Designed miniproteins, single chains, continued (4). Designs and how they scored, part 97

Each design is a single chain, and the fold is of that chain. pLDDT is the mean over its residues in the fold that is shown.

## One batch from the design tools (miniprotein)

Design m15588
Fold by ESMFold2-Fast:
Structure m15588 (fold): chain A 62 residues (1-62)
Amino acid sequence: SKEKLRKLVLKLIALKLRLIGLELELERETDPEKKEELEKEIEEIEKEIEELEKEIEELEKA
């Protein structure tokens, strides 16, 4: 539905904004252990973005 598509697009925007925030935090971080935690969180968000982009594409084809 159009409503579902709109909600997914808004979620995608929110995840991309969070990704930017985490990337900026990673650039400022000096603790190696915290850098690993941030890198892991960035990887998880990148995966969520890829899954959402795929779901949006499938819904646009329907």
Scores: mean pLDDT 85

Design m15589
Fold by ESMFold2-Fast:
Structure m15589 (fold): chain A 72 residues (1-72)
Amino acid sequence: MVEELLERAEELAVEAARAYAEGREEEARRLAEEAERLAREAVEEARKLGPEAEEEAQRRVQEAVARAAEAY
């Protein structure tokens, strides 16, 4: 479950960055917000699995957020 949430959050972050580069700011913002929501849920689920899982989830979330922000 956590892995699926992380993968979807990462993909949405990439799509948000692309949409922003294409000038579709509203679409990019919506995709980025959706990615952030999925990422937060993944981190919360990972925390219940253990500290190593939480750290990995947080790292991947930071990667996704950085990719989305790079489009700004």
Scores: mean pLDDT 76

Design m15590
Fold by ESMFold2-Fast:
Structure m15590 (fold): chain A 82 residues (1-82)
Amino acid sequence: SKIEKVRKMIEEMRKASFDEQLKLAKEMIPILEELANDPSLPELARYYFKLAVESFKKAIETKNEGYLRIGLLAAEKGIEAA
C-alpha cells in the first residue's frame, strides 16, 4: 500500500544523511500527494499528508532541517490518523 511505502521511506530517512533525506523527501512527495487527495482516508490524515508535502517542499527549497523534521512528523501523524 502507499501508506506502507511511506512508512518504509520514513524509516530509511531516519538513517540517512541530510542530503539523502532531501532526496527521499523528493521521492516521497508524489506518494504523499496521492494520499492527501485520497477520499477514502479520514480528513485528518489527508490534512497531515498535505502538511508533509508542503513542509518537504520548503525543506528542499530552503535546505532547512527544521522543515524536514516538520514534514517527517506530519507524515507520521498522517499514517496514525489513516
Scores: mean pLDDT 88

Design m15591
Fold by ESMFold2-Fast:
Structure m15591 (fold): chain A 83 residues (1-83)
Amino acid sequence: DEAERLWESLKAGKQRTQELMEEVKKGSSVETAERAAGLGEEGARVAEKLAELDPSLRAEAEAMKAELTKLSDEARKLAEEMR
């Protein structure tokens, strides 16, 4: 099932984005912050696609998109502050 594969991918992507954000908060590089932002943005796009494919997961996918967008915005702000 495509929706099931996207949901598993999305959960893994969120976990990785959160791991990168913890590294950024510990004083990692601008590159790490930019990677966290990019991964969060990609995850938000996947979440939007999942909401369209599976109505039963729409609320969860929309919540995940909001969380990933917030993480991406935070990562971009941190990258700017480190420059």
Scores: mean pLDDT 81

Design m15592
Fold by ESMFold2-Fast:
Structure m15592 (fold): chain A 100 residues (1-100)
Amino acid sequence: KAEEYYEKGMKAYKEGDYDKAIEYFTKAIELDPNYAKALYFLGVALFEAGRYDEAIEYYKKAAEADPSLRAQAYYLIAEAYEKMGDLEKAAEYRARALEE
């Protein structure tokens, strides 16, 4: 069930419809709160929409749900902090990504 919403979200994301991608990934997470791929790509879609604070939240949840995503998630958290002008946090998360 959650997988179907994830697939719809990925289709919307690939089409550049980030608002629709956010909607579908959110529905996937409502059905499976630990769905690491949906959490990760919700973060990506939020980042593309310029919603950097929310993107960081979901990247952190994705890293927590699946440790194999931790390096990727930390790198994207660093990019989000850089977009917000928090260069100290950006440097911290880039270093953490390299340690994974």
Scores: mean pLDDT 90

Design m15593
Fold by ESMFold2-Fast:
Structure m15593 (fold): chain A 60 residues (1-60)
Amino acid sequence: SDAEQRAKLERMKVSVEEVLASGDPVQRAAAIHELEEFLKEAPEELKPEVQEMLDRLRAA
């Protein structure tokens, strides 16, 4: 459902901030992989937000 997908995205945003704060390259690589898989399955409306999180992790 849209609500479940939005809730998942919000939880992933929290995880991304924690990974970025940690500076751990292993955690960063794992988070990138999870977001790439989410991006493949995400509804079109959520893809820009998922892409933004990916771009932030890749830039770190």
Scores: mean pLDDT 84

Design m15594
Fold by ESMFold2-Fast:
Structure m15594 (fold): chain A 68 residues (1-68)
Amino acid sequence: SMEDEILKEIGELVQEAVDELNAQGKSDLAAALLEETGKLMKAYREGKITAEELLEKVRELVERVRKE
């Protein structure tokens, strides 16, 4: 389904960003990314945001953290 494809893309995007941050010695930023992604996933599971909104918010979060 489209939702399953979006969730897979989110997982891959977050994993790549976490791996990159850890390789750069930015483990605190990697932990912050996981924490914020967890909050967004909770909002999605509670029906507060759509899968499409979740993907957009995760992309914005990853871009923000990469600029640190």
Scores: mean pLDDT 87

Design m15595
Fold by ESMFold2-Fast:
Structure m15595 (fold): chain A 85 residues (1-85)
Amino acid sequence: SMIERLREILEAEREEVRKLGEEMVEELERLREASREEVIRKANGADAIAVLAAAAGDRETAARLLRAAAEALRAAGVEVPEPKL
């Protein structure tokens, strides 16, 4: 299945997922004044990367991504509860 293949990729490329997550956090922080639609699109991407980071055992990157996404969404006027770390 695609999920099993993704798991193999995550095990092999844990460091790449961590780097991608850090880049996404920086991008979300830059989007504080961006359009609502753009922020929502980027936040969805950050949530996906956070799931991959958590699956790879990188909870710190996952937590940072969720926090950055929530902050960006709130700045765009979207109601979001505080992310669970």
Scores: mean pLDDT 75

Design m15596
Fold by ESMFold2-Fast:
Structure m15596 (fold): chain A 84 residues (1-84)
Amino acid sequence: MRFRGVLRGTAGGPPGVRTASSVYEIDDGRLVSEESEWVVMPEAREGEVEVEVTEDDESAENLRFLAETILEGRRRGIELYKNK
């Protein structure tokens, strides 16, 4: 199953403040594409992420898994957050 999600980073401040965002496409729980190369999560603190699914009817578990996967990738310096 393929769906698109929007991952946004929040680094403190008032509720609703977002410091970084990226649009990702997920297929069967794996990251397939990243649509915002210039927008990188470094501006957001690790563990402060808001995830939204813009297309498909996804479960809250999928949203949490997506956020956790992206944060883990960032922490390890995986391609998700590297220059292409």
Scores: mean pLDDT 42

Design m15597
Fold by ESMFold2-Fast:
Structure m15597 (fold): chain A 80 residues (1-80)
Amino acid sequence: SMAEKYRKEIEAVVRVLQALNEALKDIKEGKISKEQALARLDEEVTRIGKELGLDEKTIASLREWARFLLEKLIDDYEKS
């Protein structure tokens, strides 16, 4: 159903935000570099999208959005 598809897309966003928060935490703790965090996030977004049965175009859009948001949060943290 369309409602089920939208619920899966929302679930994907929630899981991506959790992965992004974990990546930012690891950067703050000096455990990983920005490059490592971005690479890990790309892999996690792809995995999350595939597990939830999202199409490739939606997964690609989520990856672009997640990368943009993580880079912005890292920049904001480094300026703090």
Scores: mean pLDDT 86

Design m15598
Fold by ESMFold2-Fast:
Parts: structure tokens; sequence; C-alpha cells
Structure m15598 (fold): chain A 80 residues (1-80)
């Protein structure tokens, strides 16, 4: 199932980006609550990415969307 394989790719990529956000938040000395807020935002971005994929977006468009959301969340963490 082509759609299932694309969904797995999105989830794997999102998992990697979530781990990078957690590691980054820890490097900044952020609280557990602030770290979990970043995880929630990345989870929301992942849900939207999967929705876009189901609506006919390409895998590349969806991964590019996740990269933009990741950079936005990371920038928000830097301002804390």
Amino acid sequence: DELMEKQKAVLSYSGLKTKELIDYADSLGLSYQQKMEAVVKMSEATSEALKKLREGASLQEVLDYLDKEYEKIKEELEKL
C-alpha cells in the first residue's frame, strides 16, 4: 500500500524531528513543561502533514511542511 508506506515515512521523519527538538530544548536548559509544549506542537504538525498526504499532497511537499514547522518551533524555543 503506497499511502501506508508514505505515512510510515512521515511518522519516522516526524519522530526524528521530535527527538531533535527534545535534545535542543534540553541543551537550552528548558523546563519539562516547555519541552512537552514543543512535543505537542510537533505532534499537531505531524497530524496536519498526514492530513495533507491523505488529501493528495506529495511526500516531498509534506516533508517540506514538517521542516518549516520544525524550524518555527525551534525558533520559538530559542526565544524562551
Scores: mean pLDDT 87

Design m15599
Fold by ESMFold2-Fast:
Structure m15599 (fold): chain A 56 residues (1-56)
Amino acid sequence: MKAIAKVDVPADTPSTLSFKKGDELEILKEYEDGNAVVRKDGREGLVGMDQLEIIE
């Protein structure tokens, strides 16, 4: 499932993936608390679902 980043996200922890507004991301897994594991350029990390717009 693909998503577009709605905001810039900094990498503040080793598990946090950094990206910029407008970046395309692949959602791999969604958590019940509103977080997801996403992939960008072969790297994986956690992100808040509220920071993504799902496009697929």
Scores: mean pLDDT 74

Design m15600
Fold by ESMFold2-Fast:
Structure m15600 (fold): chain A 85 residues (1-85)
Amino acid sequence: ELSDRLKQLIADIETAVDRLMRMLKLSPEERREVIELVRGIVETLKRLEDEEKAEEVLKRVKEAIENKVSAEEFIELLRKILEEL
């Protein structure tokens, strides 16, 4: 079973992604791509059961919010995160 810490980190990642999607005013196509990538990231984090990997993912998403990345940069970041997991 997933640790409480990992469950909280996944919830925080999903919340941070939702916040960034709202800020970026994504198109329906971009929104679908983000949802699919986040699903892949979350399922991979659940499989790995690695809290440190989840903390790194959360940090990278939060940095994207602070750096005011574009929709394309955010989608590329999510693809890279999923590839590196």
Scores: mean pLDDT 86

Design m15601
Fold by ESMFold2-Fast:
Structure m15601 (fold): chain A 106 residues (1-106)
Amino acid sequence: SSMAEKEKELKERLIEEIEEELKLYVEEINKLMKKKYGKTLPEEISDEELEDLIKNGDEELQLLAKAIKLAKEALENKEKASVKELVETLMEIGVLEVEIAVLRVL
């Protein structure tokens, strides 16, 4: 019982972290779209718009769109997701963050 309570609390904290990461990446991609193309994205970015950015965007936009998609998919499945699956999602997002950082210093 105590382990189940601990896992629930950890899961809630991981979900909050993914929600905060999603918010930050949506803000970043909106700033980049405005700066590079003079375009504003809607507050809720559709899966179709994310797929278009992944396919046709520059490398920085592709990486940000991938991070947003991963975060959205994890949050859509949050009730069924295990702690392990949420950790794996955050780790994959972390790799994309490193790739974006490397791209920005080259």
Scores: mean pLDDT 84

Design m15602
Fold by ESMFold2-Fast:
Structure m15602 (fold): chain A 71 residues (1-71)
Amino acid sequence: MAAELLREAARELMRAKVLYDQGKYNEAIEEFKKAIELAEKAKSLDPRYQPTADRLIEEAKKLIEEVKKKL
């Protein structure tokens, strides 16, 4: 269900933040990308989740740019 995908996206976003805090930048980027993919799938299945999914996607993209600064 779309709500389940969005919950998984939120969990991957939190995991990516933990990896970033641990200095595991490449792993953090991959988990942020996974969170984006899951959120995009959620909003494609149910447009009611679009505002929440779009906020998660935007946050993940901003955090990927922050991780890239640590290269």
Scores: mean pLDDT 85

Design m15603
Fold by ESMFold2-Fast:
Structure m15603 (fold): chain A 70 residues (1-70)
Amino acid sequence: MPSIEELIEEAKKLVEEGAKLVLENKEEALRKFEEAKKLLEKAIKESKDEEKIEELKLYLKLVEEAIKKA
């Protein structure tokens, strides 16, 4: 299983890929953002650090906003 750090890095990569696709393929962009959301939710679930969990929750809110705008 990937580490929490690897989950976060993969989620960030998916957000960047989704952002690049928004103008050319909204459906693909939405899928990327939803995959990033799932990875962030998994990182939150697996994290035992309350401070880290709060940071990840803030990032998750930003991804949810991107999904709403797509």
Scores: mean pLDDT 79

Design m15604
Fold by ESMFold2-Fast:
Structure m15604 (fold): chain A 77 residues (1-77)
Amino acid sequence: TEYAEKAIKAVEEGKLEEALELLEKAAREALKVTDDIAKAIALLLQVIGLRLDDLSEEEKKARLLALAEEIKKLLEA
């Protein structure tokens, strides 16, 4: 998953806004190809919700990495 891998790299580089954009794209692509549509929708909503959350950079980083891993697993299934 090109977008999920790029999102992980963006988080590692401290580019949280870029990571959010890439992860939203990854979740949207997962929704198109996965049989687990409900999980794909839930992950997309979590990514969108994260943009609105008043969280620390460290908390956002942790959540972005967790969401990227889940989206990657969904696309590998």
Scores: mean pLDDT 77

Design m15605
Fold by ESMFold2-Fast:
Structure m15605 (fold): chain A 97 residues (1-97)
Amino acid sequence: EEEEKKREEVIREVRAQFRADYEALLKSMVEKGLTFPEAVHELDAFLDEWLTGRVPELVDELAKKYGLSEEAKERVLAEVQRWLETERRHFLFPPLP
């Protein structure tokens, strides 16, 4: 229960940070007046950076902050990675209109 609540809090914070960074990226792309192929390229690069670097980094930082066990940390990392892969599949497969 308490361990589960800590895991949920870490996941919530990672998702909130992703959302903030994603919204900042969207604003930047609009301000730059990117073409559709350029916007898709920026989005793909952003998601790759998040999956391979940012997610492991944030999960490690937040696991230390909340005092998660190594097992709980691995579970959170797997869940967040699965969530982002699902987001990538749904948002990038049909391109931004």
Scores: mean pLDDT 78

Design m15606
Fold by ESMFold2-Fast:
Structure m15606 (fold): chain A 69 residues (1-69)
Amino acid sequence: SLEEELLERLRPPHEEAVATASREELAAAGAELTARLAAFADLPEEERLRRAAELLLEALAALLAKAAE
């Protein structure tokens, strides 16, 4: 599946330890993202989309910076 291919391409050689740590980090990041998105629920659709894009870019940048460790 596409998700399996993406996970395989993004996985480093020490997948088990990294996957365990990544799951906790992803869960925390997901909860934070959900809370931030909820704060924008009452905004106009166009503004909500811009805010969502900004948060996604910020989350992606943080994930990439973490992977560079």
Scores: mean pLDDT 63

Design m15607
Fold by ESMFold2-Fast:
Structure m15607 (fold): chain A 109 residues (1-109)
Amino acid sequence: TITISQPSSKSGKLGGSVTLPATLSSALSGTPRISWFKKRPGEPEQLLIYGTSILAPGVPSRFSGSGSGTNFTLTISNLQKEDEATYYVQSLATAPPTRGPGTKLTIVE
């Protein structure tokens, strides 16, 4: 079974940028179908990135995804206070879909 690792927490400076990593236990065969989701308390989960690097409709361009093999990243530039959230990575290339434990991002001034 493929598992996904994410650091439990990460900090970013207001107006700066942050890169959130995710690591798979083994490489996916074929085209990676890595998605990134944002979850804030009291709000529904928001899709940010799909297909590793494709920005979801309505998502600000300051979010970007990249990666290959076992190493994937979500980069957030021009950090805003509302970016404080838990960010989850999910692979749709596994059956059932595999989800990471999430990285809680805090924004510091």
Scores: mean pLDDT 81

Design m15608
Fold by ESMFold2-Fast:
Structure m15608 (fold): chain A 64 residues (1-64)
Amino acid sequence: MEEEEIEALKEAAQRLLDSYRRAVTENKIPLSDFDRQALEFAERVLKLIDEGKTLDEIVEELKK
């Protein structure tokens, strides 16, 4: 049940990271502190998923 939501979240995080990496590589730079925070957020989500955290634990971390 949570597997489907975690998979969707992982895909969303991967897409976000891929989009930003391509933008930086192509020298499209308004990479602000806000953009950096978004990248760190996506990396944190992927790390929590890799560590086996539940969806509730991930959501709780995201609320901070």
Scores: mean pLDDT 71

Design m15609
Fold by ESMFold2-Fast:
Structure m15609 (fold): chain A 63 residues (1-63)
Amino acid sequence: AEEYGKKATEALKAGDGKTAFEYLKKGGASDEDANRGGALAATYLGQGDEEKALEAAIKAAEK
């Protein structure tokens, strides 16, 4: 979960939302949780809060 949350966050920082979604799903997220967690992480990255973005991605991958 933590590994895939980190990979998803790095993909989002690179502007690759599709790869981020796939990493969250590999971590065990449902499609709904991967979409919600990915969107939340992208929002935090847009605000400059990389720590909250990473937490959101990890939490999504754990569900």
Scores: mean pLDDT 78

Design m15610
Fold by ESMFold2-Fast:
Structure m15610 (fold): chain A 66 residues (1-66)
Amino acid sequence: MSPLEQRVIDLLMSKAGLSREAAENAVRALLASDPAGRRHLVRLLQHDGGLSEADAEEILALVEAA
């Protein structure tokens, strides 16, 4: 797992309250998605997990860089 992927997992666990397994599944889904799918998934995490707009933008940037 890359350092960028690990940072996304850490953010999902700490900011969205996901378990490690759920965060790893979310990272796999984000990496497999196009830009529109990534934004949709992050929007769901904001709605269900309490992820802030700033954390959402950081996650999108990290996934794009990975």
Scores: mean pLDDT 80

Design m15611
Fold by ESMFold2-Fast:
Structure m15611 (fold): chain A 72 residues (1-72)
Amino acid sequence: EKLKELLEKAKEHSKLGDEAYKKGDLKAAIEHYDEAVRYLLEAAKLEKDPFTKGVLEVAAAVNATIKRRLEE
């Protein structure tokens, strides 16, 4: 299912972003968090449940905030 694939990709990129950040690779961390945001927003577009949609939008905002702070 497309929604499941998008969520798995979002989770993988968020995890890779965390791992890159722990290694001090800020550029790789930024790129992975950016991909996680894109996948979470695409998943939110497909999600029919308003509560779950909101949770995905919040998760995207969290990843976007981390990315923005690393770009400073």
Scores: mean pLDDT 86

Design m15612
Fold by ESMFold2-Fast:
Structure m15612 (fold): chain A 80 residues (1-80)
Amino acid sequence: MSAEELLEEAERAAEAGDYARAAELLERALDLAIEAGDRELLRRIAELAARVAGAATDAGDPAAGKALATALRATLTLRE
């Protein structure tokens, strides 16, 4: 599964309210996007991960922590 495919699947999981799956897929997508140097993907991952973190927090889902960590890692990688 490519980083783009992982991001698409994460978007679908988030829409379904499966924040744990969304957070896991976003973490995997982040690792691949970093390896590829794909800054557009990194921005999309950061945006979706932040959104998942917010939604998971509102739902009381512990996946919020993983999603927030992914959003932070993506944002830090984008700084140059």
Scores: mean pLDDT 85

Design m15613
Fold by ESMFold2-Fast:
Structure m15613 (fold): chain A 91 residues (1-91)
Amino acid sequence: SAEELADEALREAREAIRELEKAIELAKEGKLSLTEGIGAILRGIGAIFLADQALAVTTDEEKKAELAALRERVEELVRELLKLLREKYDK
């Protein structure tokens, strides 16, 4: 159902944010492995995809607003982690 999809997308976006924030912290400390970094990025991409699917069918304006905000946060964190990984390989 649209409600179940929205709840799943919200849950996945929150977990993706947590994993990405941890990966970014480890990257800044020089402790992030490439495998862990790529894993966090792929989870973020999956969370964005699921949020987009939920946003297409969700009619609950409150859940829609929260999904849109979490989606944007996941996208920002994916971009930050990608930037940190690129900087590591350019040195």
Scores: mean pLDDT 87

Design m15614
Fold by ESMFold2-Fast:
Structure m15614 (fold): chain A 118 residues (1-118)
Amino acid sequence: KKGNELYKQGKFDEAIKAYEEEIKKDPNNAQAYVNLGKVYLKKGEYEKALEWYMKALEINPFYTEAYIGILEVLKKMYEEGKKDLIESLKQLHTRLLLATYTGDKEFEKAFREFSLLP
């Protein structure tokens, strides 16, 4: 709650601390892990963003928003010329395949955009 307000205000470092407090109170709060990934993505810290999205998937393997976040990070890394890192991250293939069974249109769009990357 407090973290979301700080994020909307662009106070990313304060939002991170608020989400970390949410995780300390409830370590199974997959949404708080996704919110941390989103903040780090906004800060351009792509490796940290991926770590937090992956932690959300350890709590809930079918969390569609976490897969969408991972695809957004990979797309940004590709666009910024960090292509060598993306090749190592294609090992996420199995988790992405599981998410396709959800039928989520936003995930299908994000996955299509990622699949078109050379």
Scores: mean pLDDT 74

Design m15615
Fold by ESMFold2-Fast:
Structure m15615 (fold): chain A 73 residues (1-73)
Amino acid sequence: MKEEAEKIIEESKKLKDEAASSTSSDKQYKLGEESSALGKKSRELGDYEASGVSFQNSGDSYSKATELDFAAS
């Protein structure tokens, strides 16, 4: 459980770092989807702390994707 949570947090940080290096709305959205998927997986495993971290990163990516999409549209 804790090992899975630690890996989910690491993946979330990796996705966040990739999001920081991309100005593509589409890519930001996909990174947000991946972080959301990690949050759902953590929730199914009963690890609420890891789920919260992953959903927070997902929200950050979606927020940036939305801003980029809105500005570009």
Scores: mean pLDDT 73

Design m15616
Fold by ESMFold2-Fast:
Structure m15616 (fold): chain A 68 residues (1-68)
Amino acid sequence: LKLTIYVLDEEKVILKLSKDAILVLPDGTKIEVKGEVELSILDLIQSKIIVDGKEYKVNDIVEKIINL
């Protein structure tokens, strides 16, 4: 599993995943990620990523961070 983070500005990022995933936000909201998703940096830091029933922390799967 590979995660690329595109930094849009100080508050917003785009996550691009090599596989379809479920993003679990701090409030328990689940978002289906089909390739990419835009979210706030605060949500990113506190979110969990689920792929094929396994939970991953963002820091464990980040391959690249790209400033736009």
Scores: mean pLDDT 79

Design m15617
Fold by ESMFold2-Fast:
Structure m15617 (fold): chain A 61 residues (1-61)
Amino acid sequence: MLPSREEVIAELRRRRAASTDPERRALLDVLIETLRETPEEELDAVIRTVTGILREQDRAD
């Protein structure tokens, strides 16, 4: 099942706090802003995209 908007934002905030890379922090800030501004009708698609980005980042590290 897809996580909620609030759960994904909380995870992004945790990752931002743990990151020392300014480029990664900037990306996480953009993702948080995007999720906050996403209308409910598009939320599932945006959550899938954001979760996919995070999974790809985890594989690269």
Scores: mean pLDDT 79

Design m15619
Fold by ESMFold2-Fast:
Structure m15619 (fold): chain A 58 residues (1-58)
Amino acid sequence: MKIDLLELAKKLGLSPENVAAALMYLTSDMSLDEMAEYQRISRSTLSRIVKKVREYLS
């Protein structure tokens, strides 16, 4: 399935950068805290974004 990052961000009401961060986390071995620091985003914000992306993909 081809995922258009901009379309997914639009559907979820998120920025493309935030969706990219969530997808990177879901496809990597990095912890939530490590990914949040790497992407310069708060852990709570990333957790919320990951939850939305995960719900959409499942």
Scores: mean pLDDT 77

Design m15620
Fold by ESMFold2-Fast:
Structure m15620 (fold): chain A 69 residues (1-69)
Amino acid sequence: SLQAQLDALSQRVAAGDASALPALRAALEEHLEWLKETKKELSEEELKRAEEALRRVLADAEEVLAARA
């Protein structure tokens, strides 16, 4: 599942594996595109919150890697 993939990649990033960051970014990009494709099934507020949550996951991953560098 996408959630399991994101969790695994996020754990690798948290452990300092910078090679996981491009894969995490790609997975988040794919999920964001899926949300855009299905936006009619979500309210505008729900879609916005989902987009912000995905951006936050990526930002947190980048902060963790920067802190470990």
Scores: mean pLDDT 73

Design m15621
Fold by ESMFold2-Fast:
Structure m15621 (fold): chain A 93 residues (1-93)
Amino acid sequence: SEEEEIKKAIEKLEEAKRLAEATADPEVAAAVNELLEKLKEAIEKKDFVKAAQLYTALALEIIGAELDGRLSEEAARRLLALLREVAELIDKA
């Protein structure tokens, strides 16, 4: 159901938040988590245009942090994998 897919998407965003806090420097973790909270709000409101914009901003933030050496390649890949799973769940909703 749409409700169950949204719930699973939110759970994966919470996993991404914990991973960012565990693996990123504090400034990167703060920036990523601000965007994750905004993405969660957009998904809960079913504003999927806003969600797509925030997803893109998050992906760019993660890639930028990896390129700057502020986030490991492994952590960046794991965060991007969680975001892809969120996108797949929202497509099913």
Scores: mean pLDDT 86

Design m15622
Fold by ESMFold2-Fast:
Structure m15622 (fold): chain A 94 residues (1-94)
Amino acid sequence: SELDTLIAMIRSLSPLEQRILRVIAEHGPVTPAEVARLLGVPQPTASRRLRKLEEMGLIESRVVNGVRLYSLPEEIADLVREALDRVFAEEAAA
């Protein structure tokens, strides 16, 4: 299923990339600077990981008033949130 594909894709991400995706799911639209502050990582690190997640089709970006904002694509937002909940529930149970 599409959900199973998203779960497998999210499981293939590093822990930091999973946390970035969760921040976007909970707080998006967000800037790279906001992601960096929330997760305690350097902004260049956040920017590189955001680009990777965008290339994978898990997030999208747009420029608003000269600022790049990242969010979940509306078409898959609910599925990505469900997949994240399942992945994080498994980690909490371990």
Scores: mean pLDDT 87

Design m15623
Fold by ESMFold2-Fast:
Structure m15623 (fold): chain A 103 residues (1-103)
Amino acid sequence: MLYIMAAMGYNAAGDYDRAIEAAERALSIEETALAWTTLGDAYNGQGDYDKAKAYYEKALALAPNSFRAWENLSKVYEAQGNYDKAKEYREKARALRQQALAS
């Protein structure tokens, strides 16, 4: 709890290097989708969209039906001007919801 709260605070302050360190400490204690999304948020804040995408994908590995993680990926692609991928990931989130309701 303590490290992830610190990481979120560092992200809000724009101290992305400290946010990364704190989130990695949180992950060493307990691997959570929130810790992976917090790392993604820090790298997105630094403009490292490739790393941000990779960490959002790790969050999705733990919580594959997380629409928030799919939406965050979609927003990163939109920020890069890749509207086709942004739409694809949004549609992926909708498809996963439909499959969960059908299964």
Scores: mean pLDDT 81

